# Designed miniproteins, single chains, continued (5): the designs that were tried, part 41

Each design is a single chain, and the fold is of that chain. pLDDT is the mean over its residues in the fold that is shown.

## One batch from the design tools (miniprotein)

Design m17493
Fold by ESMFold2-Fast:
Structure m17493 (fold): chain A 98 residues (1-98)
Amino acid sequence: LFDERIAADPNDAEAHLARGLELLRQGKYDEAIKDFEKAIEIDPNNADAWLMLGIAYLKKGEYEKAIEYFKKAVEIDPSNIHAQRLLKKAEEKLKEAK
């Protein structure tokens, strides 16, 4: 996957994002979260990294954390319709769970 690229350059934010996305597809949410957190450490202005972190928490049913990270993605890129829709979805899920 992206393991060779990350081994060659551990600070490759794009490689961490790509591996995290593949881990999300496999249902490996905790491993995906670590990759997205690393991508954010390297590039805190990467709205996609915040969006993916929110998606991972949403899939784990941790709606409060998902909302926090989707809000951050929207703050960085207010034109991102995907982030806006996922934020609303997470807020609705939180309301249903409580």
Scores: mean pLDDT 82

Design m17494
Fold by ESMFold2-Fast:
Structure m17494 (fold): chain A 60 residues (1-60)
Amino acid sequence: MLEEARKLAEMADTVPIEEAGRRAREFLDKRIEEMRKASTDPELYQKRLEEGEKRLEALK
């Protein structure tokens, strides 16, 4: 929720060059949060690996 408001504000900005960097930072922030979650729970991390394999298998 709080991050959603921040994201909306960033997207509303009209700064062309800096906007690209801010968007990348938002993406990285979400990634870091996901990694932190997986790092806290080893079971979640393993499950994520298995899901990745299944997705690859579905693609084939």
Scores: mean pLDDT 63

Design m17495
Fold by ESMFold2-Fast:
Structure m17495 (fold): chain A 67 residues (1-67)
Amino acid sequence: GMKGKLTKEQRDKIIDSILEALKKENVELKPEEFDPETLRDIAEKYGDPRFRELAEQAEKRLEELKK
């Protein structure tokens, strides 16, 4: 079911795409398109500080939308 946020399969596809971009040293992520949880997982898995910053920004935006 495609309900809620990103499913594990969808996240895996996104991560795979990012992994390919990382291999080419050309990683460009749009925080608006990625979930903060996904960005955090990517940052932890690949150890890239860029994803960590993007996750923090996305989390801030989500919190603003809720409040």
Scores: mean pLDDT 62

Design m17496
Fold by ESMFold2-Fast:
Structure m17496 (fold): chain A 93 residues (1-93)
Amino acid sequence: MKEEYNKKLIEEYEKFAATLPKDSPEYARALLNIGWHYFNLGEYEKAIKYYEEALKVDPKNARAYYNLSWAYRKLGEKEKADEYLKQAEEIEK
């Protein structure tokens, strides 16, 4: 059930993102949502790709850095996870 839910939302966000200006905050949020659903599917490397693309659109998005930190922790890359967590905390100040 959770797998079908996440796959359906990925499809819907991909279609929605395709209709948005690629420099818009809405596009960055759509990319974050796609990445989060890949994360919930255990596809951490795909989640990271979408979070990195969101940061290209919105470089000061604290949520993207928090999400990158969690995904890298799931991959066992603690140093990268700690680095992204620090970036998120600096933006939230």
Scores: mean pLDDT 84

Design m17497
Fold by ESMFold2-Fast:
Structure m17497 (fold): chain A 66 residues (1-66)
Amino acid sequence: MADELAKQIAIEEANRALTERGATLDQASAVGKAAYEAMKAFLEQGGSPEEARRIAREAADAVLAA
């Protein structure tokens, strides 16, 4: 289901922020939320999992660049 996939990818991006980007728990939470919301909308429109992962990465990078 699109929701389960979006949640999984969001968790992966939040963990990446914590382990690879030195993000705080609050930043990781913001990354996960932003990635989830962006991917959920895209996947519900029939978007591919590969493109969803790219969108999640872009959302994560935008949060961490602020």
Scores: mean pLDDT 79

Design m17498
Fold by ESMFold2-Fast:
Structure m17498 (fold): chain A 87 residues (1-87)
Amino acid sequence: GEVTGTVAQGQTEKKTVTLNKKTKVTLSSDSSELTLTVKDSNGKIVFSTSGSPKKEVSTTLEPGTYTFEIGAVEGEANYTLSYKELS
């Protein structure tokens, strides 16, 4: 699946996603570098850009419910969040 959206500098977009299979998640932007923090159902950070914003970042997640927190470094960013289930 794929989700598109926008996030402005100083804002945080939060998306709650339930994954039923091991999934590769890719976040990308054509306009700005993004920050991504992924938290599990207990609020534990399982992935972060580690203070290093990227125009494209990927991580592989096990089945579970996650909160994705997306931020923009400058201006307004268009983003795409892509989900690819792994075999």
Scores: mean pLDDT 81

Design m17499
Fold by ESMFold2-Fast:
Structure m17499 (fold): chain A 60 residues (1-60)
Amino acid sequence: MMELYEATKDVFTTAPGFLSFKKGDILEVLKRYSNGEVLARSLKTGEEGLVGESLLKKIG
């Protein structure tokens, strides 16, 4: 089963390896890290990158 999360706010970043997204975007979590970050993929754009887990709300 896919681990689906909803973005709780807009994020724009130019940092390499980090994901930009809009509030309400659905992200699939691919991997969790011990520092509170996750590797996620945007279902809207197909882009992958790091996201702070605290910015996401679990929906699936």
Scores: mean pLDDT 81

Design m17500
Fold by ESMFold2-Fast:
Structure m17500 (fold): chain A 60 residues (1-60)
Amino acid sequence: SLEEIRKRFEEELERARKEYSGLPDWVRLAIEAVLRGAYAFAEIALEKGKKIDWKTLGLE
């Protein structure tokens, strides 16, 4: 569901912020942008009734 996608995004974003806290700001911003894009795509795919392949998105 859309709620599950949003919850997963928030959990992964929080995890990434902790895991990559020691990296330069531009690297952390790039990782965050990639996560936002991947989850935005997942929301669009769900709206179109398409199957979401989390492995292909690299989100597992």
Scores: mean pLDDT 73

Design m17501
Fold by ESMFold2-Fast:
Structure m17501 (fold): chain A 63 residues (1-63)
Amino acid sequence: MEMEKLLEELKELAKKVEEKPSLTEEEIEELIEKTKEIVTKKAVSQGMDKEELEKKVEELLKE
């Protein structure tokens, strides 16, 4: 359940970052990748599949 909240927060953060013109596309992608790494590590520590989580995070950030 906590992972669902983290994914939602990550999606909101990615959306706000994309709306900021002061950041380059490269900087936005780097920030998103760092955030995915942190979320993945926490999820794996809770027994979630790393590959599955990364896929879900990518889908949420894309949409």
Scores: mean pLDDT 67

Design m17502
Fold by ESMFold2-Fast:
Structure m17502 (fold): chain A 70 residues (1-70)
Amino acid sequence: DEEELRKKLEEIKAKMSPEQKRSLDTILERARKFGAEEEAIRTFVEASETLSPQQSIILMAEEVGKHILA
């Protein structure tokens, strides 16, 4: 459910530093331009269940990069 993913994203963002939020928002803005925003959000939310916010951001950035190059 797309709305559930966005709610989880906002809950995770509330616990993040301003620097981490900026990094996340930059990657999501790029993902949106390439039609990969939903997939980027899903990757970040799923990673955040087991990984730190910083590790989740890195994993999401790699996934978005693969989509842009594909």
Scores: mean pLDDT 80

Design m17503
Fold by ESMFold2-Fast:
Structure m17503 (fold): chain A 80 residues (1-80)
Amino acid sequence: SAAAEAARREHIRAVVEAHKDDKNTVVRVADGVVAARTPTGTIVGDTDLVRDMIRYLQEKGELSPELADKLLAQIDALEA
């Protein structure tokens, strides 16, 4: 429902806001959903979508290869 989606987005926003000072980190916000904090902003979604977005930002030049690898490794660790 639209109300459930709005509540989920607000919860994700609250988790992201709580970690806004933690640069270059990935945090679990819900089962199968993560938030990746980058220098250019925060990416939130399921783990596969966030992986694809990190790779896209690396190709676009918004993330260094080293930072992209670090964020991807954090997602992998959260799934383990």
Scores: mean pLDDT 75

Design m17505
Fold by ESMFold2-Fast:
Structure m17505 (fold): chain A 116 residues (1-116)
Amino acid sequence: LIDEYLAEERARLLAGEPWTPEEQKLRDTILKRADELMAEEEKRGVSREERIQRYTELSDRAARTGDVEAALEIGAFLVAEAKRNAPDYPEEAEDWLRGAIAAGIAFVKAAREKQA
């Protein structure tokens, strides 16, 4: 059910319709958090394995509790990974970034619905 909602919401966001002001604010928040996350991880020398573990923990927490902050952190993680892979895959970079932002927005919306 939640996976179906996330897939449908992501597909809607990628369908080419203009994003709402709320969705645009979420995009801007996720992008800012992704930049902050990348800077922090670079400063700390965080390994790929540590990043994946954190993502798994955040995903479990967001799914169980509807934690909006955990959902925003998931969005930031997905955007950061898309940006890390962009130099190696320049043709796919824009699509991956857009997909990561859409997934992050969908996660935040799902978390908010669970809190209601």
Scores: mean pLDDT 75

Design m17506
Fold by ESMFold2-Fast:
Parts: structure tokens; C-alpha cells; sequence
Structure m17506 (fold): chain A 88 residues (1-88)
């Protein structure tokens, strides 16, 4: 179930990224907010997936933690960049 939820969110993010590329500047601001929300949910689910499947790579867990902290404290533009880098 978790893997399916993660894939669903990834697909939603990819769809919104494509919409963002063709949107007006006004619409881009709303899309960025939605992308930030989805990115935060994606990171949380990825953490749960790592924990559930006993993937004990300290480096990978540290990376996920750092990204979660950044999404909580950074601007919409920074969050959007993280989404583009992380979501493939």
C-alpha cells in the first residue's frame, strides 16, 4: 500500500510540474504551493517506506531528514527546485 501511495504522489507531482511549465505566472504560484504540499507528503511516505522495509542506510536516511527540514523552512521556489531534483 505504501509503495502504491508513493507512486500515486509521484505521478501527481509529475502532472503538476507539466502544468506548471505551461501555466501563466499567476497560476504558477498556486501550482508551486500544491507541489510543496505533495513534496512534503512524498518525503514522509518515503521515510515510512524505508523504515517498514528495514533499509538501514544511514546516509540515505540523513539525506531524507535534511530534505524534510529544508522543505519545512524554505521558500516555495526552493521547495520547487527540490521537487524537480528528487522526483526524477
Amino acid sequence: KLKEEIEKIRNEIKKLVEEYKTASPEDQDELKRKLVDLAQRYLRLEYEYFYENNILDPEKLAELHRRDVRLTRTSIDEAFKIIEEEIK
Scores: mean pLDDT 69

Design m17508
Fold by ESMFold2-Fast:
Parts: sequence; C-alpha cells; structure tokens
Structure m17508 (fold): chain A 64 residues (1-64)
Amino acid sequence: MEKHDLIAELVSELVKLLRELGYSPEEIKRISQEVANKLMEQKTPEEMKKVFEEYKKEVLKKSE
C-alpha cells in the first residue's frame, strides 16, 4: 500500500536522525515504532508529513 511505503520512508529518515543524535538502538526501535503507529492513524499523506515534521522539529530542538 502507498501509505505503508510513505511510513517506511519517514521511519527510515527518523532512524537515521536518531542514530546521528546518539540514541541507543533500543530507544530508536521504540521511538520509531511509536511514530509509525501515530502515522498509521492519519488519513492523508499531508497529515502524516505534518506530524512527522512536528516530531522532527522537537528532536532537533533538543540537540541544539
């Protein structure tokens, strides 16, 4: 499904970001699973990207 492909792409980007910020493999797995579940609840690709961008901004804010 197209929705699953988008979620996989966003989760992959998130995993790369968290790894660069020094999160543990266990924490990366937990966070990515929670975000994937949240994205699955959205109805449109635009809403999924919005939720992802909000999360990404929060993670980057903590590193700066």
Scores: mean pLDDT 77

Design m17509
Fold by ESMFold2-Fast:
Structure m17509 (fold): chain A 77 residues (1-77)
Amino acid sequence: TKEADEYYQKGLEAFKEGNYEEAVHYFELALRLYEKTLGKSHPKVADAYFNLGRALKKLGEEEKAQEYLRKAAAIVE
């Protein structure tokens, strides 16, 4: 999980700086590692989906953003 947490933090930093494409890339890397190590229904997977959706929304990728936000919601319910 340490490597996934590092990618997740890099995604958050990129998002804060307005580098939304870079944020998407790091959140995708974190997501893949979290799913592999913690399973698909873990809260950290939901966090990665949520932040992917937020970053995609900033890029105008509304359909992709809605898909990832739905995936995040499905895990926390």
Scores: mean pLDDT 86

Design m17510
Fold by ESMFold2-Fast:
Structure m17510 (fold): chain A 61 residues (1-61)
Amino acid sequence: TKEEIEKLEKEIKKLEEEIKKIEEEIEENKDNKEKVLELEIELGIKKLELAVLKLVLKKLK
């Protein structure tokens, strides 16, 4: 339904904002290899979540 699509689009937007913040943190901490690795793992997980949500949205449209 339209309400389900709107809820999913809001979740996608929130996740995209979280991904952007993690990418900014990676740039800020680029000299700290251990911190970068931790952030890259988190980024990978969030990007996978985003891909799944976008696939679900595509199927609902």
Scores: mean pLDDT 84

Design m17511
Fold by ESMFold2-Fast:
Structure m17511 (fold): chain A 69 residues (1-69)
Amino acid sequence: TAHYQAGLALYAQGKLEEAAAQFEKAIAADPTNAAAWAQLGKVLAELGKTEEAKKYFEKAAELGRQGVE
């Protein structure tokens, strides 16, 4: 989860492109990390990629359901 935390820190600094790269690495390390999918969606929305952001939010919601025992 180091990449996920790095992404959050970069996002808080307004470094959207660098934050996106860290969330992509977090997803590559753990594709079931619903939070990483949701955060990448937020970054993409702020970058104006609203349609792409929607797909990441949908994936995050799907994974969040699967993570509920």
Scores: mean pLDDT 80

Design m17513
Fold by ESMFold2-Fast:
Structure m17513 (fold): chain A 96 residues (1-96)
Amino acid sequence: MEEIKKQYEEAKKEADELLERANEIDKEAEKKIKELNEERKKKVEELKKKGKEEEAEKFKKEAEEKKRELVIESASESVKAIGKIVEALSLKKEAE
């Protein structure tokens, strides 16, 4: 019982740390996505004004791909946090 309680406390601490990290990464991703959307809009408009339609479409695709990468990275960190929370809850149930 004491050993399981210690494992629960350790898992809970790790879960809290992962949640904090996931929240920070999510906020950073949101900020980067906003900056990327603004840069994309400005650059696409400039390229279209110059008649470089193909370059504008290429830049748009590259920006959307970078945005997707940021979303996936943020989601991955959140999944790690959820996994540790589930582990902590399982240990708590065994300790009861």
Scores: mean pLDDT 79

Design m17514
Fold by ESMFold2-Fast:
Structure m17514 (fold): chain A 68 residues (1-68)
Amino acid sequence: SAMEEKKRRELEELARKLVEFLLTDPEVLSASFEVLDEEKVRLTVVTPEGTQVVVLSKEELEFYVENA
């Protein structure tokens, strides 16, 4: 539906902003995201310590982007 598509686009924009912020950290080797559904994004961050994979909700993405 148009509503679902809009929600997915909003998540993509928030996740993109968070990834851009994470990539400003010199300890972050790579960062990427995948939109899983209208409410969740999978974030993958690679550092020298290892790879972290987390699933974030829209509320969590908004929180991290606002407090970045």
Scores: mean pLDDT 84

Design m17515
Fold by ESMFold2-Fast:
Structure m17515 (fold): chain A 100 residues (1-100)
Amino acid sequence: EEVDEFIERYYKLRGIEKPESYTDEEKLRVLKGYKTVLEIALRLLEAYRENLPFIIDKMNLPEEEKQALLEREMADIDAQIASTRKELERVDELIKKLEE
C-alpha cells in the first residue's frame, strides 16, 4: 500500500493516468522517476532560498514589510525543503526494498 501511495503521487504530479496494475519492475521504474523529480524540486527550492533575500530587497515595499516577508518566505521554503528531503528518504527506502 505505501508503495502504491507513492506511485499514485508520482502519476498525479506528472498529470499522467495511473495504470490499473503494476509489476515490481514497473513499480521500481516509477519510484526511480519520482526520486529524479524530487531531486530536481529540491535543487530548485535550494536555489530559490539562496536568491530570496535579493528578490525581496528589489521589491518596492517598506523595510519592515520586506523583513516580515523575508522571514515568512524563509520559514515556508525551509518547511518545503524539509518535506522534500523526507519524501526522498522514504522513496529511497522503498526502492531498496523492491531491489531486494
Scores: mean pLDDT 82

Design m17516
Fold by ESMFold2-Fast:
Structure m17516 (fold): chain A 93 residues (1-93)
Amino acid sequence: NKELEEKIKELEEKLLNRERPEPTQENINIAALGRALNLLELTAKTNISREERINTIREALELVEDNEEAKEYLIEKMKELGFSDEEIEEAMK
């Protein structure tokens, strides 16, 4: 009973680690950058309100807020994706 319980917990923890990365690891920053880029690409192709676009930019920037290089890279990509300088500036306020 105890061995089975420990094995199940270990397997669940391993699956959870694959789906939910460790919050203090540097590897989460790379995953966050990827998520931010996907979010921005989806938003750029979706006809949504200006307020929702600005909120999405803020969310993407918050995902990489601890990494200035990733933040600069995202801003550059946002411009390539057709986000206006005004939308980016408003999101950064």
Scores: mean pLDDT 69

Design m17517
Fold by ESMFold2-Fast:
Structure m17517 (fold): chain A 71 residues (1-71)
Amino acid sequence: MEELLKLLEENLEGAKRLAIARGADPKEVDELFEKAKKEVRELLEQGKEEEAVRVTSEAIREMFELGRRAR
């Protein structure tokens, strides 16, 4: 559980850094990151590992889209 949470959070942090580096609004990226982080934590506490991975993947895609739109 803790290992998967750490991995998913690290992936979210990486996506946040890349999106901001590409010119995305840090506030919009941080709002997406915080929302996804809370949702992932809640899903893992419920044992919903596959849903937590899906939410992480969706949030990463959304953050990358913010970076692309900023260009």
Scores: mean pLDDT 82

Design m17518
Fold by ESMFold2-Fast:
Structure m17518 (fold): chain A 68 residues (1-68)
Amino acid sequence: RVPTPEELELARRAVDLANRAIAEGNQEGLDHAQKAFDALVKWYRGEIPREEALKLAREHLDAAEAAI
């Protein structure tokens, strides 16, 4: 159960966007970044399929970038 480069990149984006949102006081951006990370965590725990988790993570990361 080693993360792929794709999974690590999405996790890195979520952390980067969360940090930016915190620095700017942007609650909407932070909420989306947290939801992206939650999707990856749910997949890692076996709660949702990988394809669904990656789709949700990308959608929320794109929304976080748009909000910030």
Scores: mean pLDDT 81

Design m17520
Fold by ESMFold2-Fast:
Structure m17520 (fold): chain A 70 residues (1-70)
Amino acid sequence: MEELEEQAERALEEKDYATAARLLRELARLAPEELRPSLLLSAALAELRAAGASEEELREFYARMVAEAA
């Protein structure tokens, strides 16, 4: 798990969002149930970044997901 976390962080630092999204989804699969929604949200944000989403679009998506979870 820690090795996958390190790889995901490295991919995010290098702006390889497609790789980061894949690694974050794998982390979500291996993670405890309580951490899974946060990791899946992080993966979705990375997928949107890989697709060329703007920072405004990412903030709107995050705000919607937080509202839906409340």
Scores: mean pLDDT 78

Design m17521
Fold by ESMFold2-Fast:
Structure m17521 (fold): chain A 67 residues (1-67)
Amino acid sequence: IEKKIKEALEKSKEYLELGKKYKDIDATKSSAYYILGVGYETEAFLLEERKKREEEERRLKELLEEL
């Protein structure tokens, strides 16, 4: 899950940079890359929230087992 978050963040960064690169060359292509970049940022955010929930549940189970 950490690897997926990192990959999504890296993809977001790559697409945002491509959007910037194409801004003066092809506005449509630039816009498409920005949309993809934001999409990957959203994916990374959702994965981070999921990781936090799984970690919290994991800690609760460990506390129960160590009683």
Scores: mean pLDDT 76

Design m17522
Fold by ESMFold2-Fast:
Structure m17522 (fold): chain A 100 residues (1-100)
Amino acid sequence: SALDAAAAEFLREAKEMIRKAAEESPEQAADALRGTAYALERWAELADPGSAEVLRKAARVAREAAEQIRENIDDREKVLEYVEKAVRALDAAAAELEAR
């Protein structure tokens, strides 16, 4: 649907923003992930139940990643692990929405 296509485009833009934020600082990465999770929950409110489930799953991973990065801000390995986990979840969600 048009909403699924727009949401998938947003997920791809969010992924790039998160990667860029992670290059600047762990704090900026956590903020970008938290903002992305919030936006995905707003997209889910407008989506059909199947697309909403995909979006909420991605939002949960992004929120968890933001929280873990904040708790481990000085642990570069853990920060990169959670950024990568979130980016993979956003990619998977975008692909699933595009297949709908």
Scores: mean pLDDT 89

Design m17523
Fold by ESMFold2-Fast:
Structure m17523 (fold): chain A 72 residues (1-72)
Amino acid sequence: DEHYNKGLELYKEGKYEEAVKEFEKAIAAQPDNARAWYNLGKALEKLGKLSEAEFAYNKAVVLDPDFEAARE
């Protein structure tokens, strides 16, 4: 997924607002992409958007329960 990979690049660069937008585009294209939801949560957490981050993490865990261990 182009948008997912771009989101990861932006996150590594510390461009969290831009990373969020790219992860949201990845989710729009593939709503069941648990990794995109998880990384959206991480980027939102860096922005201090803790309620939005928790929502994204919960979506990732519902789609793939293995993310429960990663979130802890």
Scores: mean pLDDT 82

Design m17524
Fold by ESMFold2-Fast:
Structure m17524 (fold): chain A 61 residues (1-61)
Amino acid sequence: MEAEEKLREGVKAFQNGDYKKAIEYFSEAVRIYEEAGEDSPLLRGARTLLEQAKAELKAKE
């Protein structure tokens, strides 16, 4: 499904140190889950990954 694809792409970007791109993918995944009305562990997990990517980007300032 699209949200899972975005999470997968985000994880790849995160592993490559491309935190800006990871933020884009994780943000898209969060938006897709929210649009679908998902207030589940999947949405919570996506939000956690998004915050981690944001923290890593700030550390690279």
Scores: mean pLDDT 78

Design m17525
Fold by ESMFold2-Fast:
Structure m17525 (fold): chain A 61 residues (1-61)
Amino acid sequence: SAEEAGRLIAEASGVPVEDAKRAAQSSKGTGAGAGAYLLTKHNVSPEQAERAGRAAAEAGA
């Protein structure tokens, strides 16, 4: 779910849970989409975006 994915993304990247949940919803199951969303919208580092993307893909967001 988006809530579970958001929590995992937040934990892996340090991004706020609310933003992580939006990234999960926007990715539609792709880690690349979640990472790109965070990199573009929230000025996270490329490393944080990669961690977030992996977490999103793993969670099925």
Scores: mean pLDDT 71

Design m17526
Fold by ESMFold2-Fast:
Structure m17526 (fold): chain A 70 residues (1-70)
Amino acid sequence: SHMEKEELRRRLRELVDEARKLIVENPNASITDLFRVIALEGEALFADTLSPEQLRRWLEEAERLVEKLK
């Protein structure tokens, strides 16, 4: 549904914002982690163009990155 897509887009943007905050605060974060944050920020910026299946895949990636950076 359109509502489901909107919720997924909001969640992706929220997780990406969290990942950005965590990467700045984490002294052990690698260059690879920074590139992952930047890539996720790009996907979040264009989240309105993504399918629900694409949004779920990026959400899983964002969730894993947030957990790693904590």
Scores: mean pLDDT 85

Design m17527
Fold by ESMFold2-Fast:
Formats: sequence, structure tokens, C-alpha cells
Structure m17527 (fold): chain A 79 residues (1-79)
Amino acid sequence: LKAEVEELIRQGKFDEAAKLIETMENPDPELLYDLALGYAQQGKYELARKLAEKAAELGHKDAPKVLKTIDGIMEIRDK
């Protein structure tokens, strides 16, 4: 299942990857982090923020920095 999610993220099929992650009891914070980066690259900052927040909650070491970056981007756009 993890390899399937990674392949979907690689192909840019972020919504399909998100659907598979939702079926996991304990989603890998690395997959949540990768998906957050994918959505951020597509300009979907609200989705990216929610995924980065969840990855940070589950202990991903780099997710807090990504979350801060997304918050900064959204703050500028809300002006």
C-alpha cells in the first residue's frame, strides 16, 4: 500500500493518493509530508496545511518547517 501511494504522488495523482492514505489505520507521516508538498506545489495550500499539520502531529521532523512556510504564504495571500 505504501508503494502504491508513493507511485500516485510521483504521478501527481494527489487526490487518489489522499484516498488511499485515508484507508490506513496508522498513516506514515512521511507519506502525509510528501502529499502536503505535492498539494503545496499545486497551489492547494489549505489541503497542504492540513496534511503538514497531521504529519507534524505524528512526529515528522521536517513537517513543522513546511507548515510554517505554508502559513506564511497564506498570510501574504490574505492581504
Scores: mean pLDDT 79

Design m17528
Fold by ESMFold2-Fast:
Structure m17528 (fold): chain A 80 residues (1-80)
Amino acid sequence: LREKGLEYAQKGEYDKAIEYFEEDIAKNPSAESYLVLGLAYLNKGEYDKAIEYFEKALQLDPENVDARLALEYARERKAA
């Protein structure tokens, strides 16, 4: 599921990527799954949803550097 979502994200098919990431989260919620879902929303320009999912990733793994950096970036993009 996560690998298939990443493959679709690499192709720029973010709606398909989101579908696979949401299915992955429904079965196995993890900081990594929330991070990649947030990144897919970020790439679609949906900053509010991206922020929400990055915050969920940090709730599960507060020391996740990638999630923290992505959250900061998304917040800056929304504020600009």
Scores: mean pLDDT 82

